# Designed miniproteins, single chains, continued (2): the designs that were tried, part 57

Each design is a single chain, and the fold is of that chain. pLDDT is the mean over its residues in the fold that is shown.

## One batch from the design tools (miniprotein)

Design m5958
Fold by ESMFold2-Fast:
Structure m5958 (fold): chain A 95 residues (1-95)
Amino acid sequence: SKEEVLKLTKLKLRIVGWLTQIDLTYRQGGDVKATLDAFIRDLEDWLRRTKLSRRERDELIALLRKGVENLKKTLDPDAQALLDEFLRRAEEIIR
């Protein structure tokens, strides 16, 4: 339905917004771990309020994987390790 497409689009935009915030936090020398933990809390909150099909969950996981891999290319190894652990936790929450 049009409503389901709009819902999924809004969630994808939310993910892109958080990935942008992680990049900005890293570039400013801020606390990347704290930003990732805030993203997880936000993710848990909106998933609790939003019913997603398996296909929609798979699309969100694919978007997260792509976004994280793109970010890792510009980050140091310590920040890359934080992103890997974040992705593992986020995938468990979305599934």
Scores: mean pLDDT 86

Design m5959
Fold by ESMFold2-Fast:
Structure m5959 (fold): chain A 92 residues (1-92)
Amino acid sequence: KEKLKNLIERAIKSLEKALETDPEKALQVGDFEMTLIISELYENKDYEEEIRKLVEFYRKLHAEVEATRAKDGLEAAVKKYIEGLKKFLESL
């Protein structure tokens, strides 16, 4: 549980930094961080349920981020990504 919280907090910080320094790369940074988290959790069989929840969450969030990007632009999409991750973190 603590490991997943720490990994999500890292992803949030990376996205917030990318939004400030290079917004065009921020979505790629977010997707890369999510891939790393899923990979790290796959190293331990005890995280099977956490992996399922994270993958379901990420698929839904990714769809919302892409919809926001199309409607409201890149910065709004990155902020939606950060908001989604913060809400997921609060649920852990």
Scores: mean pLDDT 80

Design m5960
Fold by ESMFold2-Fast:
Structure m5960 (fold): chain A 62 residues (1-62)
Amino acid sequence: EEEIEKWKKLMDEYNKKADEFEQEAQRASGDLEKRNELIFKAAEYAVKAIHAAVGYVADLRK
């Protein structure tokens, strides 16, 4: 039970971070360097969220 909740919390946290950076990147119009940095961070957290989601699904399939 605790392991499943851990994966769900990590997935939610990483998805939230990815969305935050994506939204900030959209608002950083006119600052190409900052926008690109934020886009890269959003992608990084999106990948981390996918890894956490895979762990969550694997634990549910037991």
Scores: mean pLDDT 77

Design m5961
Fold by ESMFold2-Fast:
Structure m5961 (fold): chain A 92 residues (1-92)
Amino acid sequence: MREEIEKLLEETVERLEKAKSIEEALKIVEETIEKLRELGVSEEELLKIEVGALAAVLTRFKLQTPEAKAIVQEAIAGADLEEVAARLRELL
């Protein structure tokens, strides 16, 4: 189980680096979250992974918006991860 999760996350990072559009990157994130849920990852852990993945996509495609940086800092500071994920999706 843990090895499958680590492999999926590694493959997701590689796919996100190769993604040509925000739409493609968001599909990769969504597919990864669904597969992690099937592997029994908790909803709390899924939210943390989703926030991290969305922040990486935003950094790659939207380059240094002050809003994106603020949202990432809020996530690190222990803000509501569901709200942070929604705001990151809204910026993408």
Scores: mean pLDDT 72

Design m5962
Fold by ESMFold2-Fast:
Structure m5962 (fold): chain A 97 residues (1-97)
Amino acid sequence: MKEEIEAEAIESFIRMSIAIARLLLEKGDVEGALEAARYALELIEKNREKLPKETALELLDELIELAERIKEVAENKEEVEELLERLRELKEEIEAE
């Protein structure tokens, strides 16, 4: 019960961070969008053992799609590529579990 509530809260915070990143990107705040996306990844990394595997993979897929969109408009594409590499590496690690 407590673990299920914690997992739901963590998922909600990650989804909120992704939603904030999407909103910032839509408003032209590319740097803010990238920062919010990094924060969402850090939440997944920190809470990996508390998230169901399928949920973690779904959230990573959403972040990868968002990061690809950020890359299209970002002036500093290197920082976005670093985020994409971290996202892809974590997804590969989780899929191997």
Scores: mean pLDDT 83

Design m5963
Fold by ESMFold2-Fast:
Structure m5963 (fold): chain A 80 residues (1-80)
Amino acid sequence: EKSPAEKVEEKAKKLLELLENKAPAEEIVEAAKELAKAMKEAGIPEEDIKSALDWIIEKMKELKYPQEAIDEIEEIKEEV
């Protein structure tokens, strides 16, 4: 029903809200997986998806999330 681009925007907004609210690491990781999937389905280039995931990693480091959770985002980036 929603376009691929609208799904990307929705998933990005959800991830940003979770980061702003300092949500549990598990929710951040799940939201990042959903965002990466939506970006792939929208035909966004791999380099842009990886750049988005790098931004998430930097924000997670800034917000002092556990290294284990950051490593899970790195794993998502490798699967792109």
Scores: mean pLDDT 85

Design m5964
Fold by ESMFold2-Fast:
Structure m5964 (fold): chain A 100 residues (1-100)
Amino acid sequence: SPLEEAAALYEEIISLLEQAIASTDPQEMLSLLDQAMELVGRVAQLTGDEAAARRIMALLLRAKHAVERGDLETAKALLREAREEAQRQLERLRAQISAA
């Protein structure tokens, strides 16, 4: 189902964000961010929840800009916020799947 596919994509997004938070390599962080942003776009298409996708995407874009400036402290803070939002969305989707 689209909701089960979206939940799996959110699990992958969370994993990518955790890898980026643990990274000390700006190029690795940028690659992981680009992958996470692509998956957020796919989640938006599957769920139709543009508002949730927009919130996460805004945090990821700000994090990417911080990495590009060499501000890894700000980037990691934004990645933690994005991870928390993705975790909330995953729990919401899991509840919807269980109710269906």
Scores: mean pLDDT 90

Design m5965
Fold by ESMFold2-Fast:
Structure m5965 (fold): chain A 93 residues (1-93)
Amino acid sequence: GTEYAERTIRVLERASEEAYRQAAAEKDPEVSRILRELGDALRAAAEQLREDVAKAKTEEEKRKLADQYRDQASATAKALGERAEEARRRAAA
């Protein structure tokens, strides 16, 4: 319910901050850009989940929203993480 959704929002916000921190530390411009894109996507997901949870009427609906956003964020992180790794391999070649 509500507590799980609030924890999910915090997880997404922290993951976004971590992605931005990694982007700032990254020497390769393409890898940095991909990590900023991940940060933006995770921040947007956290903001949208907060809005959707505020409109949700039941604890079960809030839990389903949190699960949905976690799954979407996980898929986005995997796809962009793979792109960042490929960009790092190209930069090292």
Scores: mean pLDDT 88

Design m5966
Fold by ESMFold2-Fast:
Structure m5966 (fold): chain A 61 residues (1-61)
Amino acid sequence: MENEKRIQEIVEEARKAGRNAEVKTLRGTTAADVEVEWHLALELDENGLTTRATALKTALA
């Protein structure tokens, strides 16, 4: 929940700066075998290539 807000803020700030950015969600596990959900902010160049990725994870308890 909090991590999703942060990722959305990163995407909105990038868009305000005239850059392309998208939100993506992935699932997986940590080293402690806890299921987690990652929220990603992906920044794209005009050619659609990913130039920067920021990832925040939330534990699914």
Scores: mean pLDDT 72

Design m5967
Fold by ESMFold2-Fast:
Structure m5967 (fold): chain A 70 residues (1-70)
Amino acid sequence: SMEEIEQQVFDAVDDLVREGLDRKWSEEEMEKRLDHMVDTVARKHNLSEEQKEQLRKKALEYYKKKMEEA
């Protein structure tokens, strides 16, 4: 389901933020890895371009929220 895909992405964002802060990655590197992760998940689940863009927006919003909380 789309909900399960979104949860998978949010879990991956949690891991990305944790690792990126520990390794002191730049904001540019973090966003690049976020984009790659969304592309990979979208490809794996054969998402439409519209679904992929929605997932990307949700992932970026969640990422920004997690970075603000850190």
Scores: mean pLDDT 86

Design m5968
Fold by ESMFold2-Fast:
Structure m5968 (fold): chain A 69 residues (1-69)
Amino acid sequence: SMEEAVEEVLAKARQLVADEPSTARAIARVNELIEQAVADGVISEEQGKKIRTEVITELAEEEQKRLAA
């Protein structure tokens, strides 16, 4: 289903972030993953934007916690 596809892309995006210590490179890799998934018809462009927002928000929260510690 499309819901399962969204969850799989989100999980892959989170794994890319975990594996990439550079915030800029992590964002670039996440964007590439989403663009490819949209191009392949796995998810819609709107779903891709929601996944990107979710992952970037999680990155910002983690950086804030790091700076506060």
Scores: mean pLDDT 81

Design m5969
Fold by ESMFold2-Fast:
Structure m5969 (fold): chain A 110 residues (1-110)
Amino acid sequence: LGDARGHAIEAVAYYGVVAQGERGTDARKLAEEVASLLPEDVRKAAMELADSIGDPKKAEEAAQRLIEIDPGLAPGVRKAVERANELKGDIDAAWAEAERSYEELKRLVS
């Protein structure tokens, strides 16, 4: 049993890692596409996480806002932040993880 919202947060965060690089415009657009599937308040906080993922303090603040809006997202948000930190500097791995999370999300909402 997958958490569709958790997979959405993971995809947004991992696309956010890719978007921190100079070639990240398409990744940010995909993060926005995935975030658009979330409720408005969650979507805004998810994009704040994506945009701040390169700054550990700001990423933790954005993660905490997501958890305050939807406490059920806490496991997915914490997993996304931890894994995004591991993916820093490996744009191909970050892209592959983002695509996998987005594919799993699509599978769960089909």
Scores: mean pLDDT 80

Design m5970
Fold by ESMFold2-Fast:
Structure m5970 (fold): chain A 66 residues (1-66)
Amino acid sequence: GIKVLLVIAATEEEAAAIRRALEEAFPDVAVIGATTEEAKKALEVAKNEAEKYGLDLTVLLVGATA
């Protein structure tokens, strides 16, 4: 894909639903879903993947945070 998109949501179910919708809308984008509790580790993974393949990383924070 041209871009790596990290979706961070309050719940695993929300993250999975948003990831699926984005993958359907943008098939050339690599989408990673994570909860707010996993955000730091997920961001590290997403950054490493984007850097490895020379891709842009975009982060979307969705839903309530503590």
Scores: mean pLDDT 74

Design m5971
Fold by ESMFold2-Fast:
Structure m5971 (fold): chain A 96 residues (1-96)
Amino acid sequence: MDELLALIRELSLVDTDIERALALLDRIDAIDPGLGLLAGASLVYRAELNGNRELAEELRRWLVERYGREAFERALEEVRASGKPPVVLLLEHLES
């Protein structure tokens, strides 16, 4: 749990570093694939809101290749529907 919290915190600080974002998501996915998908979808949503098109597109590509389009789009819709900051959604997932 401590490692997942540290990774989520570090992911929340990623603004434009695509390589760093993908490396952090890969580590989260290795521990908890469900959390990896939710974390990735949350970061895509944040990147879209911030106008960071390059980060959003690379994350979408990685997530679709890893989890499939249907699973990714469902996770992204869940993030958008929640209206919560990404870090709050990820923490709620860990508490569930």
Scores: mean pLDDT 77

Design m5972
Fold by ESMFold2-Fast:
Structure m5972 (fold): chain A 77 residues (1-77)
Amino acid sequence: MTPEEEIRKIVSDVADELAEELRGLSVEEAARRIYEAALPKALEKAKELGMDEKKAEELVRKQSEESARLIAEVVAA
């Protein structure tokens, strides 16, 4: 995996762990919860990979929003 894919995988794994708790939340609230839970793990991985911390934070934010939308779409469909 690329470093970016490894960070996104951490966020996706966290979203999967939280999926049942997130089903009743808005996309914005779900994204916040995923972001807060995934950020510490992603930052540790970013340090191991030599990735800029701000870049890692942006990837976590974007992937948290995407994961939250996917959870909302599955519940609504």
Scores: mean pLDDT 80

Design m5973
Fold by ESMFold2-Fast:
Formats: sequence, structure tokens, C-alpha cells
Structure m5973 (fold): chain A 120 residues (1-120)
Amino acid sequence: SDAELREEAMDRISAIVAEAGALRAAGVPAEEIIRTFLGKAKELVEEMIKKKVPVELQAETLEMLADALLQLARYWKSRGYISEEQYEEVIEFAEKLREYAKKKDIDGGLKAIEEALKKF
């Protein structure tokens, strides 16, 4: 069901966030953690496309990923774990990803993730 697919997406995003926290605790640089997050986000969205999950849930997943990344960046900024420049780049990317989600432009969202992976 759509509810079960949404729950699976939420569980996957929670796992991605937990991995980011574990990598930070292990002293992995913020740029590497961001790349890992983006790589996992790309894999999740690509899997949803292959499984023909409704576009509405794919868009909702992009929005949830953007929100999760923004919350992580905000936390890391407050703790001094990332620079002001890194924080601003993450905000810009998250806002861009939310705009693609709003338009239900999943291909645009994936391309934005791929471009961000090259930048970080």
C-alpha cells in the first residue's frame, strides 16, 4: 500500500541519518558524510523509480531527504562541526531539492543530487 511504501521510505531515511551521525562520531569529515548521505539518497530515489512507486511518494521522499539533510547541517553548524560556507551550500542544495519535489520533477531532483556529489 502507499502507507507501507511511505513507512519504508521513512525507515530508509532514518537509517541514512543514523549512518551520518555514526560517521560524525567516528570523526569522518563533514564533506565525506554529506557525500555518503547524497549517495544513499540517490540510491533510494532510483530504487523508488525502478519499483514504480507513485510520483507523489517519490516527491514526498525528496522533500523528506531535503529536510533531514537541513536538520543535520543545522545541528552540525550549531556544534561547530561544519563551516559557514559548507552550511550555506547545504541550505542552497536542500532548497533546490525541495523545489524539484514541489514540481514533482524527480529526474531534476536526481540530477541535482548528482551535481551536489561532484561539488562536495
Scores: mean pLDDT 88

Design m5974
Fold by ESMFold2-Fast:
Structure m5974 (fold): chain A 64 residues (1-64)
Amino acid sequence: SVEELIEKLRDPNLTKEEAKEIIQEFLKIVDVPDSVREAIQKLLEDENYDAARDLAISHAEKLL
């Protein structure tokens, strides 16, 4: 579920690879605006996993 993915993303012990995998899964199941999807994808390409995670969580919280 989206809530389970958010809780996983909030884990402070996540590796960069785990964070990337969870964020990619989030983008597959959550219907996000193209602007948000593009922003998250660029952060992942820049290997800025912390910012990508924070943006995904922030957007998901607005849906809950």
Scores: mean pLDDT 79

Design m5975
Fold by ESMFold2-Fast:
Structure m5975 (fold): chain A 79 residues (1-79)
Amino acid sequence: MELDKLTDEYVNLKNEADKYLKNGDYKKAGESYKKLSEVNRRAGETAYRAGLMDEHGYRLMMETAEEIEKKAEELFKKA
């Protein structure tokens, strides 16, 4: 399923980000979080287009993606 594939991408990126954070690689961790934000946005768009979520749910997914992107920007500032 499309959402299963996006979930797998999310988990892989989260694991990458955790490894980079553990090693102090803030720039690479930030890149991984930026990709996480993109995956979350794609998941929201995919679910909305498939009729699996309404506009309210779509908005919440977009807001979540924005928060993840903000986390990436904070990591870039620490690097």
Scores: mean pLDDT 80

Design m5976
Fold by ESMFold2-Fast:
Structure m5976 (fold): chain A 71 residues (1-71)
Amino acid sequence: MLEELAKKHPPAAINATLLLERGYSPEEIAEALKRIPGVTDEEAEKIAELFRSGVTAEQVREAVLKALKEQ
């Protein structure tokens, strides 16, 4: 899901990573993502579920950077 978001909406994936690094809650991040044109409520909620699962900001950053480098 996160790699797919990074390929489809790079600004959304970058913003989600930065908000997580700054200590925002998964719920606050989902609301921020929903404001980005082209991001669906379902996509935002799936990212929030991933962040609630306890992934670290560093793991998220590495996944996003890898996806962006492959484009």
Scores: mean pLDDT 79

Design m5977
Fold by ESMFold2-Fast:
Structure m5977 (fold): chain A 86 residues (1-86)
Amino acid sequence: SVEKEIEAARREFAEELARTPELPEEEARAWLELQINLARLRELMLDKDPERFERVIAEAGELVRAGDLEGALALLREAIAEAEAE
């Protein structure tokens, strides 16, 4: 059930983002950009390549949990660029 797994991964990532809102202004901007890029990646990849989408979201979630918002944002931007190039 790929759809169920994607939904769970997306929800977990969103919950982790919701747990980091008390950040300095620069990190808060990165957090907002993560939300925007997550929505864009979902639009581009969810139907086209659900396995890759799930993997990227899981990896980005790990970076957010570690406090590496810039790393998570870079990962999402890279995945979006790859999806747009296809």
Scores: mean pLDDT 73

Design m5978
Fold by ESMFold2-Fast:
Structure m5978 (fold): chain A 91 residues (1-91)
Amino acid sequence: SLAEKIANNKKKPSEKQKKLAEEVKKKFGDKELSEETFAELLEWAAENKWSEEEKQFAWNYLILRHKAPDVEDEKLLGYAEELVEKGIFLS
């Protein structure tokens, strides 16, 4: 399952990634993950001068929180980074 893939991932988030995820969660965590929310995230990321990898990480983290809500946050963050390294945007 997706939850098992996330839980078994061995990547750990950096402190920078933990801070980024905390800010993303505060602003977008309670929003529906629609095309409109994605566009809003991209505008906010551009204002804050995020890299493409940071945008991808943030969006993947939000999707993973929705799809695997019972998995611990640090594991979601580690898997979001794994997906960034593979060039994957989740849907």
Scores: mean pLDDT 83

Design m5979
Fold by ESMFold2-Fast:
Structure m5979 (fold): chain A 92 residues (1-92)
Amino acid sequence: SLREKLEELRKRARELIKKLETLLKQLQANPQDQKVIEQVEKVIEEINELIAEAERLAQQSKDPEIRREAIMLESELSVYLIKAYVLLKVIK
C-alpha cells in the first residue's frame, strides 16, 4: 500500500539523517578527512533519491494525509541536505 511505502521511506530517512549527522560531526572535527567527505557525498545522493521517491508518492496519492506527510518528509530531508552542502562549501 502507499501508506506502507511512506512508512518505509520514513524509516530510511531516519537512518540516513542519523548517518549524515554523525558524518557532519566528524567532518567538523576534521574538515580535511577525504574519506568522510566522500561518505557525506554518498549520503547526499541517497537523500536526493529519497526526496524524489517521496515527491513521486505525494503526486500519485489520492489520500490528502499521505500527500501531506510525504511533502513534510521532502521538506525535512531538504533541510539536512542544505546543512550538508553549506558545510562542504565552507571546508573547501
Scores: mean pLDDT 88

Design m5980
Fold by ESMFold2-Fast:
Structure m5980 (fold): chain A 66 residues (1-66)
Amino acid sequence: ALDLAAVAADLAKVADADGTVRVSDALRILLAHGIPLETAVEVLAPLMDEDGTVDVAALLAALAAL
């Protein structure tokens, strides 16, 4: 089972004040928590902004739905 609290804590370390993270940092964190690359990309791609950032709350909600 995915530890969402641990993922949230790691995302918080790299998050901007706006609650967003760079997709490269999010990908690294998801892989470190054992999420396969293809799953991580499928989760991150639809959430990615034009700036290459992802909203942490939206990411955690998507991960909870897995």
Scores: mean pLDDT 83

Design m5981
Fold by ESMFold2-Fast:
Structure m5981 (fold): chain A 112 residues (1-112)
Amino acid sequence: SLRELAERLIELADRALAETDEARRLALLAEMVAVAGEFLALVPAEDRPLAAEIFGLLMEALELHRTRPELADEVREVLELAKRALEYFLAGDLEKARELAREAGARLRALR
């Protein structure tokens, strides 16, 4: 179920990235928040901060993509790093997940 929730979260992020209608995009983001809540509830307490950080990076990158379309390529690279961080998290490689989340966060900060 953790993998299914994470796969759903990635699917919703990809759909939100491609969505041009604001109402449909907001509905996808609301579903992402609900799925992330279910995911975090199943994650062990010690790992929740990292899982929440990865989710936050996905949400922040999607908002930046919407508000700054000129940064679309750079934002897509950040999204791919956040998705990879989530995959390593699911595989139990928390060190690699933290490394990728840190890189995604640094790239996002450079775009602000």
Scores: mean pLDDT 86

Design m5982
Fold by ESMFold2-Fast:
Structure m5982 (fold): chain A 91 residues (1-91)
Amino acid sequence: SVSDLTEEEKRILSEALSKVIEYLLKEDIEGAREVLEEAKERLKEGSEAAHEILREAEEALEAYEKAKTAAEKTGALLRLIGLQLDVELAS
């Protein structure tokens, strides 16, 4: 659960998700992937909760890359925004 994240993991994930969203809004998929891979490396020894958030972010990014319509791209972006909010609101 996102509630099981450490304070450091929340900071890393919140920053990474924010940057991924920013790059995707600019249609810079490669920039978004670089940010996500950097976050994965930083959190390779992280908690199961951190790994779950990274997995969900990867799935959303892949959905964005494979999207054929604006609606599909918007759906993927909303998934990432939801993840960022969940991380930021975690106690």
Scores: mean pLDDT 87

Design m5983
Fold by ESMFold2-Fast:
Structure m5983 (fold): chain A 83 residues (1-83)
Amino acid sequence: MADELAQGLLGNFQDVASTLMKEAEQAKEAKDVQKVKAVYRLFKRTADGTLAAIPKSSSLKPAAEAEVQKKLAEFEKLLAETE
């Protein structure tokens, strides 16, 4: 049960992260720094919400935290490269 919820939450996060990353990359190509920052803020809220929703009892929580941190770092790198 807890692991099924964690898998669903992680899958949803990965889908949202992919969509937002694509939008951020398009904004970077357009040199729209403000849009990249706006997309990053939305992404960070999604990441924080995903981690808060995953039960502490789930065996997948450490892996989910690592995946979220990895995606957050990738987005932060994109933001840094935009400025």
Scores: mean pLDDT 78

Design m5984
Fold by ESMFold2-Fast:
Structure m5984 (fold): chain A 80 residues (1-80)
Amino acid sequence: VDEEVRRRARQAQEALREGRVDEAVRHATEGIELLTDAAGPGRSAEEARRIAEQATQTVLSLLDPEDAATVERALRERQG
């Protein structure tokens, strides 16, 4: 995992400690984008989806479980 991705995860964790969920989601999204950009777009829609899912799970795995659940819920709300 990139040090930059770990830094974004730490920023998300800190924002959650301050009760700033929107800011935490922004930092988590930046980490996901870094991983997605590094992996490339994929060769198919299915591969692109798998890359995005893997990047999301990687960033969430760097958070405490309860904080990961909060960020995951907020991300799903923004996707729907």
Scores: mean pLDDT 78

Design m5985
Fold by ESMFold2-Fast:
Structure m5985 (fold): chain A 109 residues (1-109)
Amino acid sequence: KLKEALEYASKGDFEKAVKLLEEYIKENPDDASAWLRLGLVYLKLGEREKAVEAFEKAFKIDRDFVLSWVLLMAHMKVPPEILRVAAEAFERLGYTEEAEFVRKLADSL
């Protein structure tokens, strides 16, 4: 299910990827990885606010997983905007220290 959504995203069909991720999440609402992937696809579509909301859901479900993912993304030198969106999600949830840490990681890229 997630693999099919990723295949569509890889082909540039972000609208189909969103639809498949939403269908998957409806059956698997506690899959933090699926919410992170949905947020990344929303960023590719320019839907920044929806991306922040998806990252908030992922962080609420599995904080340690999302923090590990953020560290991996920083190590891989991904576009800093991805980290800034994650930081905004953390801040909206009241995790100010984690948000500041992630912003510093983005600024170091």
Scores: mean pLDDT 82

Design m5986
Fold by ESMFold2-Fast:
Structure m5986 (fold): chain A 116 residues (1-116)
Amino acid sequence: SAAEVRARVLDLLDGIIAGLRALAERARALGDSATAAELEALVADLEALRRQVAAEEDPLAMLERAIEALEELRERLRGLAARSRDPALRAALEDLVRVIEFAIELLRRLREELLA
């Protein structure tokens, strides 16, 4: 149902938002204000996506919007990881990229189930 799809998408987004916030706090603690600011901007982008998904009635539109946004987030986080000077922060960014890749595959499978 649309409600079940919405619940799954929102749960995945909430987990990723929490991960981004934790990394932003870590970057700030390390004195990397530029990385912290970019991660905070990504949190704001996903909070906006979360509100759009919460208001969406079409489960296919929810999934497509979430997949597209997570693919863009993955690219931006890969860029941050590549530019990171702190090995632990870089590893944590790479870990979050893997979480996002897993989330994208789960959402793609859910989309295929709705199209069957």
Scores: mean pLDDT 90

Design m5987
Fold by ESMFold2-Fast:
Structure m5987 (fold): chain A 92 residues (1-92)
Amino acid sequence: SMELEELKYELIKVAIEKYAKETGDEKKKEEWLKILEESRKEGKDVREKAEEIFKAMIDSVEEEIEKIKAGEGPSLEELKEYIERMKEALES
């Protein structure tokens, strides 16, 4: 689903920004966001260029998306609401 792929992208982006806010590691934030955007533009798997910490983050997001696809996770609407809440919290 194009919608699920876009939500996966947004979740990974939020996870990166949350990691940076919690650790103060702005360099990893910049690096990982560049990898994410480049992979998206090239249609490649983000994991190909990601380090172990970033790969683990991606795997956690993909596991959540698979649960949603199986009807075992949050609804699409609940996921969208979570993303919006996290974006607002990260801007503060």
Scores: mean pLDDT 80

Design m5988
Fold by ESMFold2-Fast:
Structure m5988 (fold): chain A 80 residues (1-80)
Amino acid sequence: AVEEAKEKARKIALEGGATPDQAERISNAAGRLAEALKNGDQDAFDAALVELSTIARQAGPKGAEIALKIVNAAIEAADA
């Protein structure tokens, strides 16, 4: 679940135009989102979402699209 979310997020970020460094940070945030969702940890979820949103804005004009796709990937991974 967590590893799946990280891998999907990295691919989404790179396809969206993020740098490799941004993609790694996004991947890590997505892993934390998936873990928080599985554990029902709202504080951890909120923290990871803020981190993801911040990095996604730095990735350029597709930032919002990247963030949404990554949140969806984390939810799918948590439900698996």
Scores: mean pLDDT 76

Design m5989
Fold by ESMFold2-Fast:
Formats: sequence, structure tokens, C-alpha cells
Structure m5989 (fold): chain A 89 residues (1-89)
Amino acid sequence: MEEKKKKIEELQKRFGVSKETAEKIVNGSDELDPETGISYKTLGKYFDELLKAKTPEEKKKIMLKFNDDVAEAQRKRAEQLRAQREALA
């Protein structure tokens, strides 16, 4: 319980996420973040990696992987929306 509170505060301070978002990340929620389209659990893994990164090069590598995962999630969402529109036509 106490460790989760510390992680929530750190995520809010370091990454500017809302308290609600930070709580979902710390709880390892499989719910999808509406902005990125990836799960809060996966988002939390990226934040943990960024906090552990010692060099700017390591941080860039993590951010590139994060951006790739977000792009993949956004593509899948766009495909689902397109399929729904085609089914209605």
C-alpha cells in the first residue's frame, strides 16, 4: 500500500500524469489509456524503464520503442473504426 502511494506521487511529479492515471499504472491495469491506446500496465513499464535509464541514449531508445507501440495501437484502433463504418454501409 505505502509503496504504491510513493510510485503514484513519483509518476505525477516526473511525467505530469493525473493521480487517476498514476493509480491505474501502479495497479497494473490492463485498461487502455485513451491518449496512447496502450494498457496502463505497459505504460507503467515504460515509465519504470525511463526512471532507471542512466544516459540520454538509453532514454531515447526507450522513447522510440514507446512511440512504436503507440503507433501500433493507434493503427489497430483506426482499423477497427474503419471496419465498423464499412459494416454500417
Scores: mean pLDDT 76

Design m5990
Fold by ESMFold2-Fast:
Structure m5990 (fold): chain A 72 residues (1-72)
Amino acid sequence: MEVVAAAKAAVEAMRELGVPEEEIERIENQMLKAPDVEAALEVLREAARELGLPEEEIERIVKRMREAADAA
């Protein structure tokens, strides 16, 4: 449940930043295979850096993911 909530928060944030839907779907699927929230955060950080997102934006997404997981 927590991993799903974190993944959905990341998807929403990536859409707001204009990341292509094909890349978002790929990253979401990889996050959903993670064994826990910390692993999902690491998947997001690696994928976002590969896409060239600024570190400031990556940390904003990570914070949003943690907040969503904590609320689930």
Scores: mean pLDDT 83

